Designed miniproteins, single chains. Designs and how they scored, part 9

Each design is a single chain, and the fold is of that chain. pLDDT is the mean over its residues in the fold that is shown.

## One batch from the design tools (miniprotein)

Design m282
Fold by ESMFold2-Fast:
Structure m282 (fold): chain A 68 residues (1-68)
Amino acid sequence: SLEEWVEEQLERMKTATPEELRRIFDEAVRRFAEWLEENKDNIEKRKQVLELARKFVDAYEAKVDALA
């Protein structure tokens, strides 16, 4: 599921190098876009996707700040 995939990426980001973070981010943008398109007519599912995207972005920003 997208939720399981996001949790996996959050774990990966804990030990990621800057190069790995860039790849993780690029994969996430692509996957979230696909998931939103697949669920364009399902408001509840789109809301879930956006909540997961916020969780991902928050973790990504925290990791970027820690590397700065």
Scores: mean pLDDT 85

Design m283
Fold by ESMFold2-Fast:
Structure m283 (fold): chain A 78 residues (1-78)
Amino acid sequence: SEQELFDLEVEAALLIIEATNILSIPKLTDQDLKRMEEIIKRLEELVERAKTVPGADDLIRSLEETIEELKKAIEKAK
């Protein structure tokens, strides 16, 4: 549904904003790294939910690319 797709897009956008803000910190704490791992897990769960929603192919692709970028950023921050 259009509403379901919109709700997924909003949830994803808020998680991505939070992740971007955390990654802007020059030195990440263990708590920051744990929160990043939680955000990635939630984004991966959103990808699985999006697979059940018609018309979500572009959202799925965008989220998969973002997840990979965030994973790389976390590894560099460790």
Scores: mean pLDDT 87

Design m284
Fold by ESMFold2-Fast:
Structure m284 (fold): chain A 74 residues (1-74)
Amino acid sequence: SEEEKERLLKKVDELAENASTLTPQEILDAVKEIAKETSKSLEISKAVREHLENHPLKEEFLKAVDKALLAAPT
């Protein structure tokens, strides 16, 4: 639904905005949750991808994810 899409996009925004204050594990857990939800719908997956690609904090978010993966590998 549109509401589910908006809720997930809000989670992406919150994660990107708080990436510098979150622990590596919190970042990885949030990324896994977003990935799990996007795997259920092509429409949601596309919306999340476009939102992230146009996000003003995209570079900071990706850097935080890379650092988290290095600090807490699965």
Scores: mean pLDDT 76

Design m285
Fold by ESMFold2-Fast:
Structure m285 (fold): chain A 66 residues (1-66)
Amino acid sequence: MSQLEIEQLVRRVYELAKAGDLDGLRKLMREAGVPEEDIDRIVAYAEAGNVKEAVLLASKALLERS
């Protein structure tokens, strides 16, 4: 996964988390190949309204795969 692809995915994560679209966020992360354990943590932060932490964890998970 390239840095540009990660950047685009992180932007989509931010938009979905900000909108409270938890199902969309799970689907996006699953399609990106993020493990379910990491998806659950990311979604939990988004559900709590902690968009910044959700984005940070998603960025970390995506970077680990690149």
Scores: mean pLDDT 82

Design m286
Fold by ESMFold2-Fast:
Structure m286 (fold): chain A 78 residues (1-78)
Amino acid sequence: STEEVVKETEERIRELLEEFERRAKGKSKQEIEELADETQRRILALLGEAERRGVPLEVVDELGKKAAEEFKKILEKI
């Protein structure tokens, strides 16, 4: 169902952000930038998959905004 796809996407985004925060700690600026780029690409791929699986565009956009805000918060504390 669409609801299950949304929940799966939220959980996968959360896992990617937690992995990014963990891996970024104590790294150089260059390594953090490389990890950030990779994490951002993976999040965009998950959002695109959710859209293709029938999640409404407005819901995908909201997921993307939440992911971007959380990502920004992580970047501000590392």
Scores: mean pLDDT 88

Design m287
Fold by ESMFold2-Fast:
Structure m287 (fold): chain A 73 residues (1-73)
Amino acid sequence: SIAKEAKERLEGLKEKALEEAKKDPEVAKRMVETLEEDIEELRKNPDPELSPEERQEIIEAAERAKKELEEYL
């Protein structure tokens, strides 16, 4: 599903960003900003191909990734 692919992609990006953030906190900052924009876009302009439950799962995954990256700011 689109939601499953989005969550898997998000987890991969999070792992890469965490490794980079250990060397450069600017990477963490940029990723946090990107995640904030993506979350806001999902809330304002929900994709009609995503169920409300799938959308919420993606938002929650993005919020968790953001919180982990914020620890490196």
Scores: mean pLDDT 76

Design m288
Fold by ESMFold2-Fast:
Structure m288 (fold): chain A 90 residues (1-90)
Amino acid sequence: SAAEQAGRNAERGGELAAEGARSNDPVKATGGAILAIGGAIGARLAGSEEGGERALEGAKEAGKGAMSGDEEAARRGAERAREGGRLAAE
């Protein structure tokens, strides 16, 4: 379904953002956050409100953390984006 695909994109984006944050790779972290944001918005539009909203909040936090060099915030947001994406994909 569209919600499943969008949720999977949010989950994958969160994984990439977390990996980028851990490896001090701001390009990977930011790219992952952007993918997670797109997936989260798609999941919400497809009717997965709870998972999509959680993924969107996490993706925004991951992106802000990646841009500001706050590795802990980037990782925490990325983990939330992954969890929200997983819920949306169910």
Scores: mean pLDDT 78

Design m289
Fold by ESMFold2-Fast:
Structure m289 (fold): chain A 70 residues (1-70)
Amino acid sequence: AEPSAEQVARQARINRTTNEVTKALEAGDYEKAKKIIEENNLSPAEKEALLTSVASELGVPVEEVREKIE
């Protein structure tokens, strides 16, 4: 079974959000990164997946990313 068109669209939005958060953190704009995450109303699982992806792209532990946006 494949995800619905709405689920595909949601995943595409999450991927764009992940890229925006990564760019904000690379720029040191922690407030912008927090705002992007909050405005997108991610589930806890989606938020953890996003933080893991961002940490991987930045080459840092997930805990470091979490500390920057707390």
Scores: mean pLDDT 78

Design m290
Fold by ESMFold2-Fast:
Structure m290 (fold): chain A 72 residues (1-72)
Amino acid sequence: MLEEAIAAVEAGDFERAVELIRRALEEAQKQNASPEVLASLEAAIRHAEEGDAEAAVRSLQKARELWQQQLA
């Protein structure tokens, strides 16, 4: 999911990116992800809606790193 969202942002498909990030946020909430993971996903949605690809990718990478740490 997050890799697909990053790919969508890099392709300039912000509508698809927002859809994928919203699904990831719902899944993260169901899995009791940390507040930091949720905040990073919410920031990624905001930046993608603004068309800020660099900030959106940064927020998605941060969410992925934090979530991987939580699952370790």
Scores: mean pLDDT 83

Design m291
Fold by ESMFold2-Fast:
Structure m291 (fold): chain A 97 residues (1-97)
Amino acid sequence: SEAAEYAKKAKEYAEEALRYAMEAIRAADQGDLEAAREYLERAEEYLEKAIEYLKKAREAGIKSEEDKEAVLEAEITLGVAALAVAVAKLVLKKLEE
């Protein structure tokens, strides 16, 4: 369904956001603040895309159990990604000050 396809895209973007947020934290831990900032910027871009596609999934209408499962997986993945991005931002701020 359209809702399930949008939710799967939201999950994929959230997974990319999480990956880049983790890379930002690793770069920061290694003292590479330039790489950490670049990874964080990419993480934020993917997080925005994940939010956009999750909204599209909800707007398309959740009608089946498959739709519900896809949306739930996307919401959980987005939540984890959002926390990782927040942690990366805090780590970078502490190192820049």
Scores: mean pLDDT 90

Design m292
Fold by ESMFold2-Fast:
Structure m292 (fold): chain A 80 residues (1-80)
Amino acid sequence: KERDIEALREAIRRLRTATSVQQAIDAVLEALKKVENKEVQLRLIGIILRAIGMELDGVSDDEIIEEVIRELEELIRELE
């Protein structure tokens, strides 16, 4: 639990310096490699797929990064 939360917090720190959707997806993928909880892994996969969908729909990189951060913060809140 604590290890998974730390991986998610690290991803949020990386996202705050991200300037592209690719960097945002890479940050979530790194968290996915570190997370041990299967339910959290599935939630992270969902976040990645949603980010890709938003990119395909022409949503701005800034809005996509903000949404990914919001979803990770929500996931951390659920785990605390």
Scores: mean pLDDT 85

Design m293
Fold by ESMFold2-Fast:
Structure m293 (fold): chain A 68 residues (1-68)
Amino acid sequence: SLSKVEKAIEEVKKEFDKWLKENPDMPRDVALAKLGAIVVKKADEYGLSDEEFAKVVREVSAYLNEKL
């Protein structure tokens, strides 16, 4: 089974990918703001600690660099 951190990362990627598909022409800064909002939302939903939140940010940032 996936940890809450791994589930949060998967859900962030899934929701962000869906948003990018629905908003293909959005500027990079708008996409970054949306990604940040999704990360914060998932961290709150899963009750992530500061350390767990930092791990989500690291993994999602690596993913973002591959997409944008």
Scores: mean pLDDT 83

Design m294
Fold by ESMFold2-Fast:
Structure m294 (fold): chain A 71 residues (1-71)
Amino acid sequence: MAQKIIDFALERTRKELEGKVSEEELQRVLDNVRTVMEAVLKENPTEEELKKAEEALKEVVKILREVRERE
């Protein structure tokens, strides 16, 4: 169940950002979104998993800010 939600979120994110960011930036956003989704959807996430999700979310926000600044 969780895997389908993660796959859907990643495909939607890819389509939204395709053509707006570089391939490297797109891959970085997708990797970080996957990390956040896996941690949040886990029934009993560890403190380490939640910390990684927080760092991944900050990276996504940073990339989105950089994209906005370039436009």
Scores: mean pLDDT 77

Design m295
Fold by ESMFold2-Fast:
Structure m295 (fold): chain A 85 residues (1-85)
Amino acid sequence: SAMEKALDYFLEGVRALREGNIEEAAKYFEKAAKLSPNPVFQRFLEALAKAVREGKVDEVLGILEAWLETSPNPELQERLREALA
C-alpha cells in the first residue's frame, strides 16, 4: 500500500540520519511525505526533512526517540527501534 511504502522510506531516512547521511535522510523523508495518504504524517515528514536540511539532527533524533516511546503500533515501534540502533 502507499502507507507501507511511505513507512519504508521513512525508516530508510531514519537509518540514513543515524549513519550521518544528512542529504539521503532528507530525500527519504521527502519521498515518504509524497507517498503518505495521511496528511498529519505527511506534514510531520515534511517538517523532519526541513529540520534535517537545517542541520537540526539532534532535535530530529530526539523527536524520533520520543515517538518510539509513545507509538501505539508495536510493529512500527520495533522497526523504528531497529532503524535508530
Scores: mean pLDDT 81

Design m296
Fold by ESMFold2-Fast:
Structure m296 (fold): chain A 79 residues (1-79)
Amino acid sequence: SAAAQLAQGQALAAQAAAYVRQGKEAEKNGDLATAAEYYRQASALYAQAAEAFRDVDPAMAALWAHESRVAEALAEQLA
């Protein structure tokens, strides 16, 4: 159902946001390898959130796809 897809997408996006916060804290502590791993996990979860929203809210799907690319870029910058 659309309601189930919205709930799944929102849960995935929330988990991704938590990983972004953990990545930023790891960066502040100088642990760039750990930060990169958190950003990679966030990117994957945002991509899954975008897929969950694809047919029920295309605007939110585009937002989460963008956040996925941002998180991927952050991980690559720490390489």
Scores: mean pLDDT 90

Design m297
Fold by ESMFold2-Fast:
Structure m297 (fold): chain A 97 residues (1-97)
Amino acid sequence: DAIEALVRRALEEMRRLVQEWADENKDPQTGILLEMHLDMVQQTVIAGIRQGQDPARLMDIATDSVVNLATGHKKEDLARRIREVMDRTREEILALS
């Protein structure tokens, strides 16, 4: 499924971004927390797509979840970067729908 492949690629890009950010900022705790949350988000979005839910809506919910977690930990720059990846992915999903 092309949409599932886009989601998996986006989550992989975000995990890499989070790991790079954690290394640069010497904050492995936030990195681990966000990586675990991204794994849960990927499972939830893929399951939702397979159940016939709207992929764009699922990405909106996922974006808010991840961005709110990063913002709650006062990581505004990381939250912005994550939103950029997720917004781009949402547009790619809409182009396939």
Scores: mean pLDDT 82

Design m298
Fold by ESMFold2-Fast:
Structure m298 (fold): chain A 78 residues (1-78)
Amino acid sequence: ASVEQAMIAIIKTLVEMEKAGEGIDDEGWVPQAYLIQRLQEKHQLSEKTIRMALKQLEEDGLAQIKKIGGKLYVRLGR
């Protein structure tokens, strides 16, 4: 899959997780490792493609990424 297709899949997955309240905290943060696993299971995307798409989404302001205690977290940009 293309990086653009992975970006769309990431946004859709984050929106679905927020609506369902699954794997997401009260501030909208999702563990990046969990998000990657879910995307690999449903969309058969490579980890490399997902990581490239996450970087692009952060650069575009469509997602936010933070690191806490050595772990990465992702949320929608607003």
Scores: mean pLDDT 84

Design m299
Fold by ESMFold2-Fast:
Structure m299 (fold): chain A 67 residues (1-67)
Amino acid sequence: MVTLATVQTVIDRLLSQTELSPEDAARVEAIRAAPIRSSEEAEERLAEIQDIVAAELLRKAKAKLEA
């Protein structure tokens, strides 16, 4: 079961380890601030955060190859 506490812990870790764009950081903060009322909602929020971070990591990897 994924809980709000789990989602918040993942967000805090990702933000400390990955520098996000201001837009992506704002999206992650909005997801973090939104109330989670079920484990299904928690899993959905976690998937959204993972997608944002994965996109950012992909952008950074491409920039490193092009630079």
Scores: mean pLDDT 72

Design m300
Fold by ESMFold2-Fast:
Structure m300 (fold): chain A 100 residues (1-100)
Amino acid sequence: AQQQADLDALLEAGRIVEAVLKGDYETALKIAQDAGLPEEEARKIVELLKAIKNGDSETAEKLAQELGLDPEAARRAAEGDPVGWLLVIFQIADKLLAAR
């Protein structure tokens, strides 16, 4: 049961990331809210992913701090580190799981 919930959260986090990478920010926001995140938190996650996509490491670090995520992982992801990007996805998934 727990493994299924963890997998569902990872799949939802992946869908949010895919929407942001495609420039479909409204869809990303909707997926995050449908997954149980408050609107303000969902907006910040979308803005974090936009900052990472655009290489804005300073904004990504700041938004990660505001969301209670690891700012170093967000900064590394914005600088093009695939490991940093993966860590951000896992942290978003954990946040979605906690919202239940």
Scores: mean pLDDT 84

Design m301
Fold by ESMFold2-Fast:
Structure m301 (fold): chain A 73 residues (1-73)
Amino acid sequence: MSEEEQQILEEGLARLRELVENEASPEEIAGVALALLSNFPGHPRIRETLEELLARTTDPAHRAVLERALRLL
């Protein structure tokens, strides 16, 4: 993976964390998660981030989106 691709991945993961922490809409969270899965299929950094967010997320709609993203990984 190129340095540029790594930067795009890390920025996407940071955006996903920001959306979950700020309690953004489930639709926005799903959109970012699906884009990451599409652009970086099976990437371990995505799994790590989804698991981290699930561990600290209490909102059931957000949890459902994150769990679905993990299943699609």
Scores: mean pLDDT 83

Design m302
Fold by ESMFold2-Fast:
Structure m302 (fold): chain A 82 residues (1-82)
Amino acid sequence: MTAEELTLQGLKAYSNGDYKTAAEYFTQAIKLDPSNGVALIVLGLAYMKLGDYETARRYAERASRTNPLGADQVLAMVDALE
């Protein structure tokens, strides 16, 4: 699968409330494309839904290097939940 296909599968799992499976797909997407800011952002969101705010913040910080605007939104959401 391409990084784009893995991201799509992750988004489908996320929309069904299966955040663990979503995180697994997004993790595979970033293994294929480590600079994919979108995949890093949605992986951060998935970990936030799993209650792992520390891991969510780390992925959002990585995303800020490739997609600063999207990463700022995720970081603000994580901060609001802490």
Scores: mean pLDDT 75

Design m303
Fold by ESMFold2-Fast:
Structure m303 (fold): chain A 86 residues (1-86)
Amino acid sequence: MEKAIEILEKKIKELEEKLKKNPNPKEEEKKKLLLEAEILKGLALMLKSILEIEAKRKNEPLPPEVERLEELIKRIDELIEKLKKI
């Protein structure tokens, strides 16, 4: 799980850096970035759901990775909104 979250963080950062270097991408590139961002959001939501379901099934508190995934989801949502406004 920790390594999966680290890879997810790295991919989100790479997308943020691409948009920072080219803030006005052409429509084709914008669509590719948007699709990649939406895929990363789907992965983050899936990982969060797995952790929440597992904690509930075991009657354990939510692990700190859930909060970290929520922060990553917020970053992805901000990136998607920026892309949609271009």
Scores: mean pLDDT 84

Design m304
Fold by ESMFold2-Fast:
Structure m304 (fold): chain A 73 residues (1-73)
Amino acid sequence: DIPVDPAYVQKNLDKIKAEMAELLAATPDPAHRAVLERILELLEKFAETKDLKYADEIVELLRAYRAELAAAR
């Protein structure tokens, strides 16, 4: 029940961006690519604005994406 911490995203922005870019390059599925591209866009906006609102949205999308990926049959 402990969610991904928005402060972790803020401190590890470059690392998360690199991991998302690597994952996107390895993912041919258009639907999954669209989600990863959205996360990368939000990471870039957060880096520019430093608005915690974007960090919260990134955390929520990452959690939802990983949950669906883990539930894949």
Scores: mean pLDDT 72

Design m305
Fold by ESMFold2-Fast:
Order: sequence, then structure tokens, then C-alpha cells
Structure m305 (fold): chain A 63 residues (1-63)
Amino acid sequence: EEEARIAALRAASSVPLTEGQAKFALGVETGDRELVKEGIRDMRAAGELDPADADATLQALDA
């Protein structure tokens, strides 16, 4: 179900979203902290986020 939602969000976007960006956006919209974390981790791994900023955000979400 989450995969279908992520796919739908990516299809609805006016700009191409990576899987990490789609997970982050869906997590923010639904309040799903695990999806937000997954999106941040995926974007960090893909080089779409600065590693220090990504790590700081993940730490804040774990508080």
C-alpha cells in the first residue's frame, strides 16, 4: 500500500521525484516518521542532501 501511494505521488508530481524525495513528501503529508527517515536516508545515499544536514535531521527525528 505504501508503495502504491509513493508511485501515485510520483505520478502526480509536475517534476520527476526520486524514491527518496517521494518517501519524504509522503511521510511529511501522513505524519509517518519512519517514511520521513527513509526518505532522508535515501536522499543522503543518492547525494541529494548534504550528509551533515541529513544526519542532523535524522537525529532530531529520533529525539
Scores: mean pLDDT 73

Design m306
Fold by ESMFold2-Fast:
Structure m306 (fold): chain A 85 residues (1-85)
Amino acid sequence: MITSVLASARTPEDARILRRIAEEIAREVGALKVTEFGPTGTVRLQFDASLQEAEEIAKRLEERMAEAGAQLTTITVAPAKERAP
């Protein structure tokens, strides 16, 4: 199953930290794709995993953000539906 984790940060500084942490986690779990939405400080991770596994990855992202002193405004786990270009 293709799932996604969508996370947003409030400030540009926190968004930069989110991007780095998201890329690190994506490498660790073998994510299919990482997408950045520039002005909103939002990132999306996609991977071939169950919703339960995606929730665990989202939890790790939240934990690492907290350890880095950065704050998330939102974090969402959902089945991924994305049209590739």
Scores: mean pLDDT 75

Design m307
Fold by ESMFold2-Fast:
Structure m307 (fold): chain A 55 residues (1-55)
Amino acid sequence: AEAAAQQRGAAAMARLKAGDPAVRERLAAELGVELSPDLTVQKLIDLQADYAAAL
């Protein structure tokens, strides 16, 4: 149940990033990843999920 909630959170944040570039930059900084034109929204979701699992 909690894992599903975390996945929903990651998806919701991806939608927010589409409307708010500031959130995208903040998340990239928190994950320690540099913004790149090859960084798709899907890759950001995956990185965020991996980061949360590593905590």
Scores: mean pLDDT 61

Design m308
Fold by ESMFold2-Fast:
Structure m308 (fold): chain A 87 residues (1-87)
Amino acid sequence: KEVIEVTVTAEAAPSPRDEKLTLGVRAETSTSVGGNAVVGDSGPLRAEVKTLGDKLLSATAEVWSEETGERVDVPITVTVEEKKIKL
């Protein structure tokens, strides 16, 4: 059986407010969900997650304030790479 290995990389721009941010990235396939979160001191943030499945269903990234937990609107670039693996 062939499955896909999905690597989702998210890069967030620095906050204009010079605050501590958390970048969360999530990848969902038909059979699994992967997530990762990275905390940074107001600089550019990069987070990566890998997951396996038969088909990629969604890839999402969000930034929120580490201190308040509220979503922060900063530019996010999401890159998705799929690799076929034979099991």
Scores: mean pLDDT 77

Design m309
Fold by ESMFold2-Fast:
Structure m309 (fold): chain A 90 residues (1-90)
Amino acid sequence: SPLLERALALFPEADTDGDGKLDVYELSRFVELVLGDPEIRAALEKAGIGPEKFALRLSIARAVADTDGDGKLDKEEFEELLRIVFRPAL
């Protein structure tokens, strides 16, 4: 999906320490980058996902995926979570 690919392209900008994983603060930065992108935001709104709903869905998905409790998501885990969060807009 072009939407998913566009959102995933923001991963390096959110990964501020370059470790290939997102902690809770870097995930918050990713939300900011996604909601600041007019094309991603428009696609999400068209699918019925407003900014608050997107942030909430991503926070819940991250909490469910963090099964080892290290507070971090690698790029592969993050892509799978985005597929779930973005599904109505894909």
Scores: mean pLDDT 74

Design m310
Fold by ESMFold2-Fast:
Structure m310 (fold): chain A 75 residues (1-75)
Amino acid sequence: SPLTEAVLRALKSSDPAAELLAAAMELPAEHQAPLVRLARTLETLSGDARTKFEAALTVETDPALRAALEEALRT
């Protein structure tokens, strides 16, 4: 999915939040708000990219983004 691709790209980035914000601008409006919220959540967390995404998954309520996070973290 485009969300899984965005999360995978962010996981490999030195600035995951910035990468998610860039991805949000390229995706349909329905995915923009969840990605912006995820980026803001990552800014409040500490640790490496993977640790931040694992923590963010525990509080994610958007079903599509939650599925994308689970998919990306399995890879």
Scores: mean pLDDT 82

Design m311
Fold by ESMFold2-Fast:
Structure m311 (fold): chain A 55 residues (1-55)
Amino acid sequence: GAMAAARALVAANLAKVRELVDKIDGPFTKEDAEKFRELGAAVGPASRALTAADA
């Protein structure tokens, strides 16, 4: 459905951002990397909660 398409688009955009960050290399700081890692760890539980609420 539309929600599945939207989630796929978000995932694709995140992959593109990752590729761009790899190409830039220089300006990406260690602190920024740590923040993204923490956000990534939090997204899993949040995504599960949203799925449970949608059911």
Scores: mean pLDDT 61

Design m312
Fold by ESMFold2-Fast:
Structure m312 (fold): chain A 74 residues (1-74)
Amino acid sequence: SEGEKIVEETIKKIEEVVEESLKNKESIDQLYAKVKQVMHDTLVKYGDKLSEEQIKKLGEKARELLEKAIEKLK
């Protein structure tokens, strides 16, 4: 479905942002701001096309990726 593609593409975008921030040795605040921006842009553009479960999946995956990145930066 279109929603499933949006979820997968958004997760991939978050993964790319995390990897770039880690390579560039950006601060935790910078990483958090970038991931928050990706999530915000996705919800603004596609929120009405995403199910409640798909939005939940995006939030959980973003949290997992951020937690793993923060542990690596400590």
Scores: mean pLDDT 82

Design m313
Fold by ESMFold2-Fast:
Parts: C-alpha cells; structure tokens; sequence
Structure m313 (fold): chain A 80 residues (1-80)
C-alpha cells in the first residue's frame, strides 16, 4: 500500500540518521539505504510491516533520541 511504502521510507530515514550520527561514512549509508529499499520492494506488505515494527521497537528501546519518531512509525504501521 502507498501508506506502508511511506512508513517504510520513514523507517529507512531514521536508520540513515542513526548511522550518520554514529559516524558511518555517507557513501556506506547511501549504499545501505539503496539495499534496504530494494529489500523492501521484494517483500510482501506483511513482511514489510513486520520488519518496520521490529526495527522501530528496537529504536524505541536502544536510541532514546529517536524514540519519539520511532513511536510515531509504530502507531502508523499498526493502523495499516
């Protein structure tokens, strides 16, 4: 669904921001983001939703600075 695609893209954005904040080089982050987008494109909607929920829940637990954005992703994904 278009809404799930938007939620998945927001999840990829948070992963990108976390990696950049940890000092991962821009080129490596860009390559990983491209791979994540390709992976999501190959998944079913159920698999994408499950992956997004699992990653967002992990960010809420392990990255307090991203917890608010990750919680919003969880709420949006659960409505799909």
Amino acid sequence: SAELEKVAEEMIRLVREALLADGVPQEDVDALVAELRATFAAMSDEEVKDRVLNWAELLVRERPELAEEAQRIIERAKKI
Scores: mean pLDDT 85

Design m314
Fold by ESMFold2-Fast:
Structure m314 (fold): chain A 71 residues (1-71)
Amino acid sequence: MAARKAAEQEAERAVQELVQEGKRSGKLEEILQKVLARVEGLIKKMEAGSGMSPEDLELLRLTAEKIRELL
């Protein structure tokens, strides 16, 4: 349970940094779409049998969900 809360917290921080950068550059939607595509691609590669921990996979999945909510 503690690991999931830590993953949620880190995902929220990562997404907030992206939102801040996007707002600063005026390219928020473009940046979010590009990052979402990269994160989803990475999740697929990790699920295909890389040695990634369940906590790291959960962090990536939560990050993708938060970005989708903003689009």
Scores: mean pLDDT 74

Design m315
Fold by ESMFold2-Fast:
Structure m315 (fold): chain A 86 residues (1-86)
Amino acid sequence: MEAEVRELIERGREEGRKQGEEYAEENKDKLSEEAKELLVRAAELSGEALALYKAAEKTGDEELRAEAERLYAEAKALGDEVEKLL
């Protein structure tokens, strides 16, 4: 169970990173290097949070759900920082 959850989190992070990198490339003329890095990091955290949320729904684990909510909050804070750099 735990090993499967870790694999889901790692996949979520990688998928988030790819989405963040794609968005940064599409908007490269509007984003500084710092904004790109923060955006990719926010996307990674969002991907991890989504994976944890799905794992929590599958297992009923309240700790996984709480961790997902924490990571979503961190991703949102980084997104707000990106917006300030635009």
Scores: mean pLDDT 80

Design m316
Fold by ESMFold2-Fast:
Structure m316 (fold): chain A 94 residues (1-94)
Amino acid sequence: SSEIKRAIEMLENFLKELEKLRNDPNATRDDIRLAVQLLAWELRELAKESTDPELKELLEELYRRLQAALENDASIDEVIAIVREALKRLKELG
């Protein structure tokens, strides 16, 4: 599915950005929070446009998990784990 491949690419690119932030000694908690907020917004928009109900549900679930992570001030490692689990599930759908 082209929609699933696009979602995979988006999450893989986001993981690269999170790894960059994790390894940047000048990165602040606010920088991490902004990155997660921007991903959450992109996931919400992608879910709205998705015609695949299974993909839509997975994207909406990931959105909710990322919002909960923001509310609970989750570590960058916890966010990376959430995104990696979602990416694994997306690859199983393709």
Scores: mean pLDDT 86

Design m317
Fold by ESMFold2-Fast:
Structure m317 (fold): chain A 72 residues (1-72)
Amino acid sequence: MKPITAEDIGNALVKLVNSLPEKKDEVLIALGKYARREMEEGGFSEEEINKALRKAGEELNLSEKLLEQIIK
């Protein structure tokens, strides 16, 4: 099995969100929290998780307020 990085999970989140017909805040938060949980299960550090999620948020042009809800 290929090792998955926190960045790989973040990139998967970006692709998934971009495939959605509508980008509702509730759905974005739920998907972001799901990605964070997958990173935690993968044994990544809080620093690596936060960095990957912030990068994904920048790629998706998410508001800072929405991104903080995902990280928390």
Scores: mean pLDDT 78

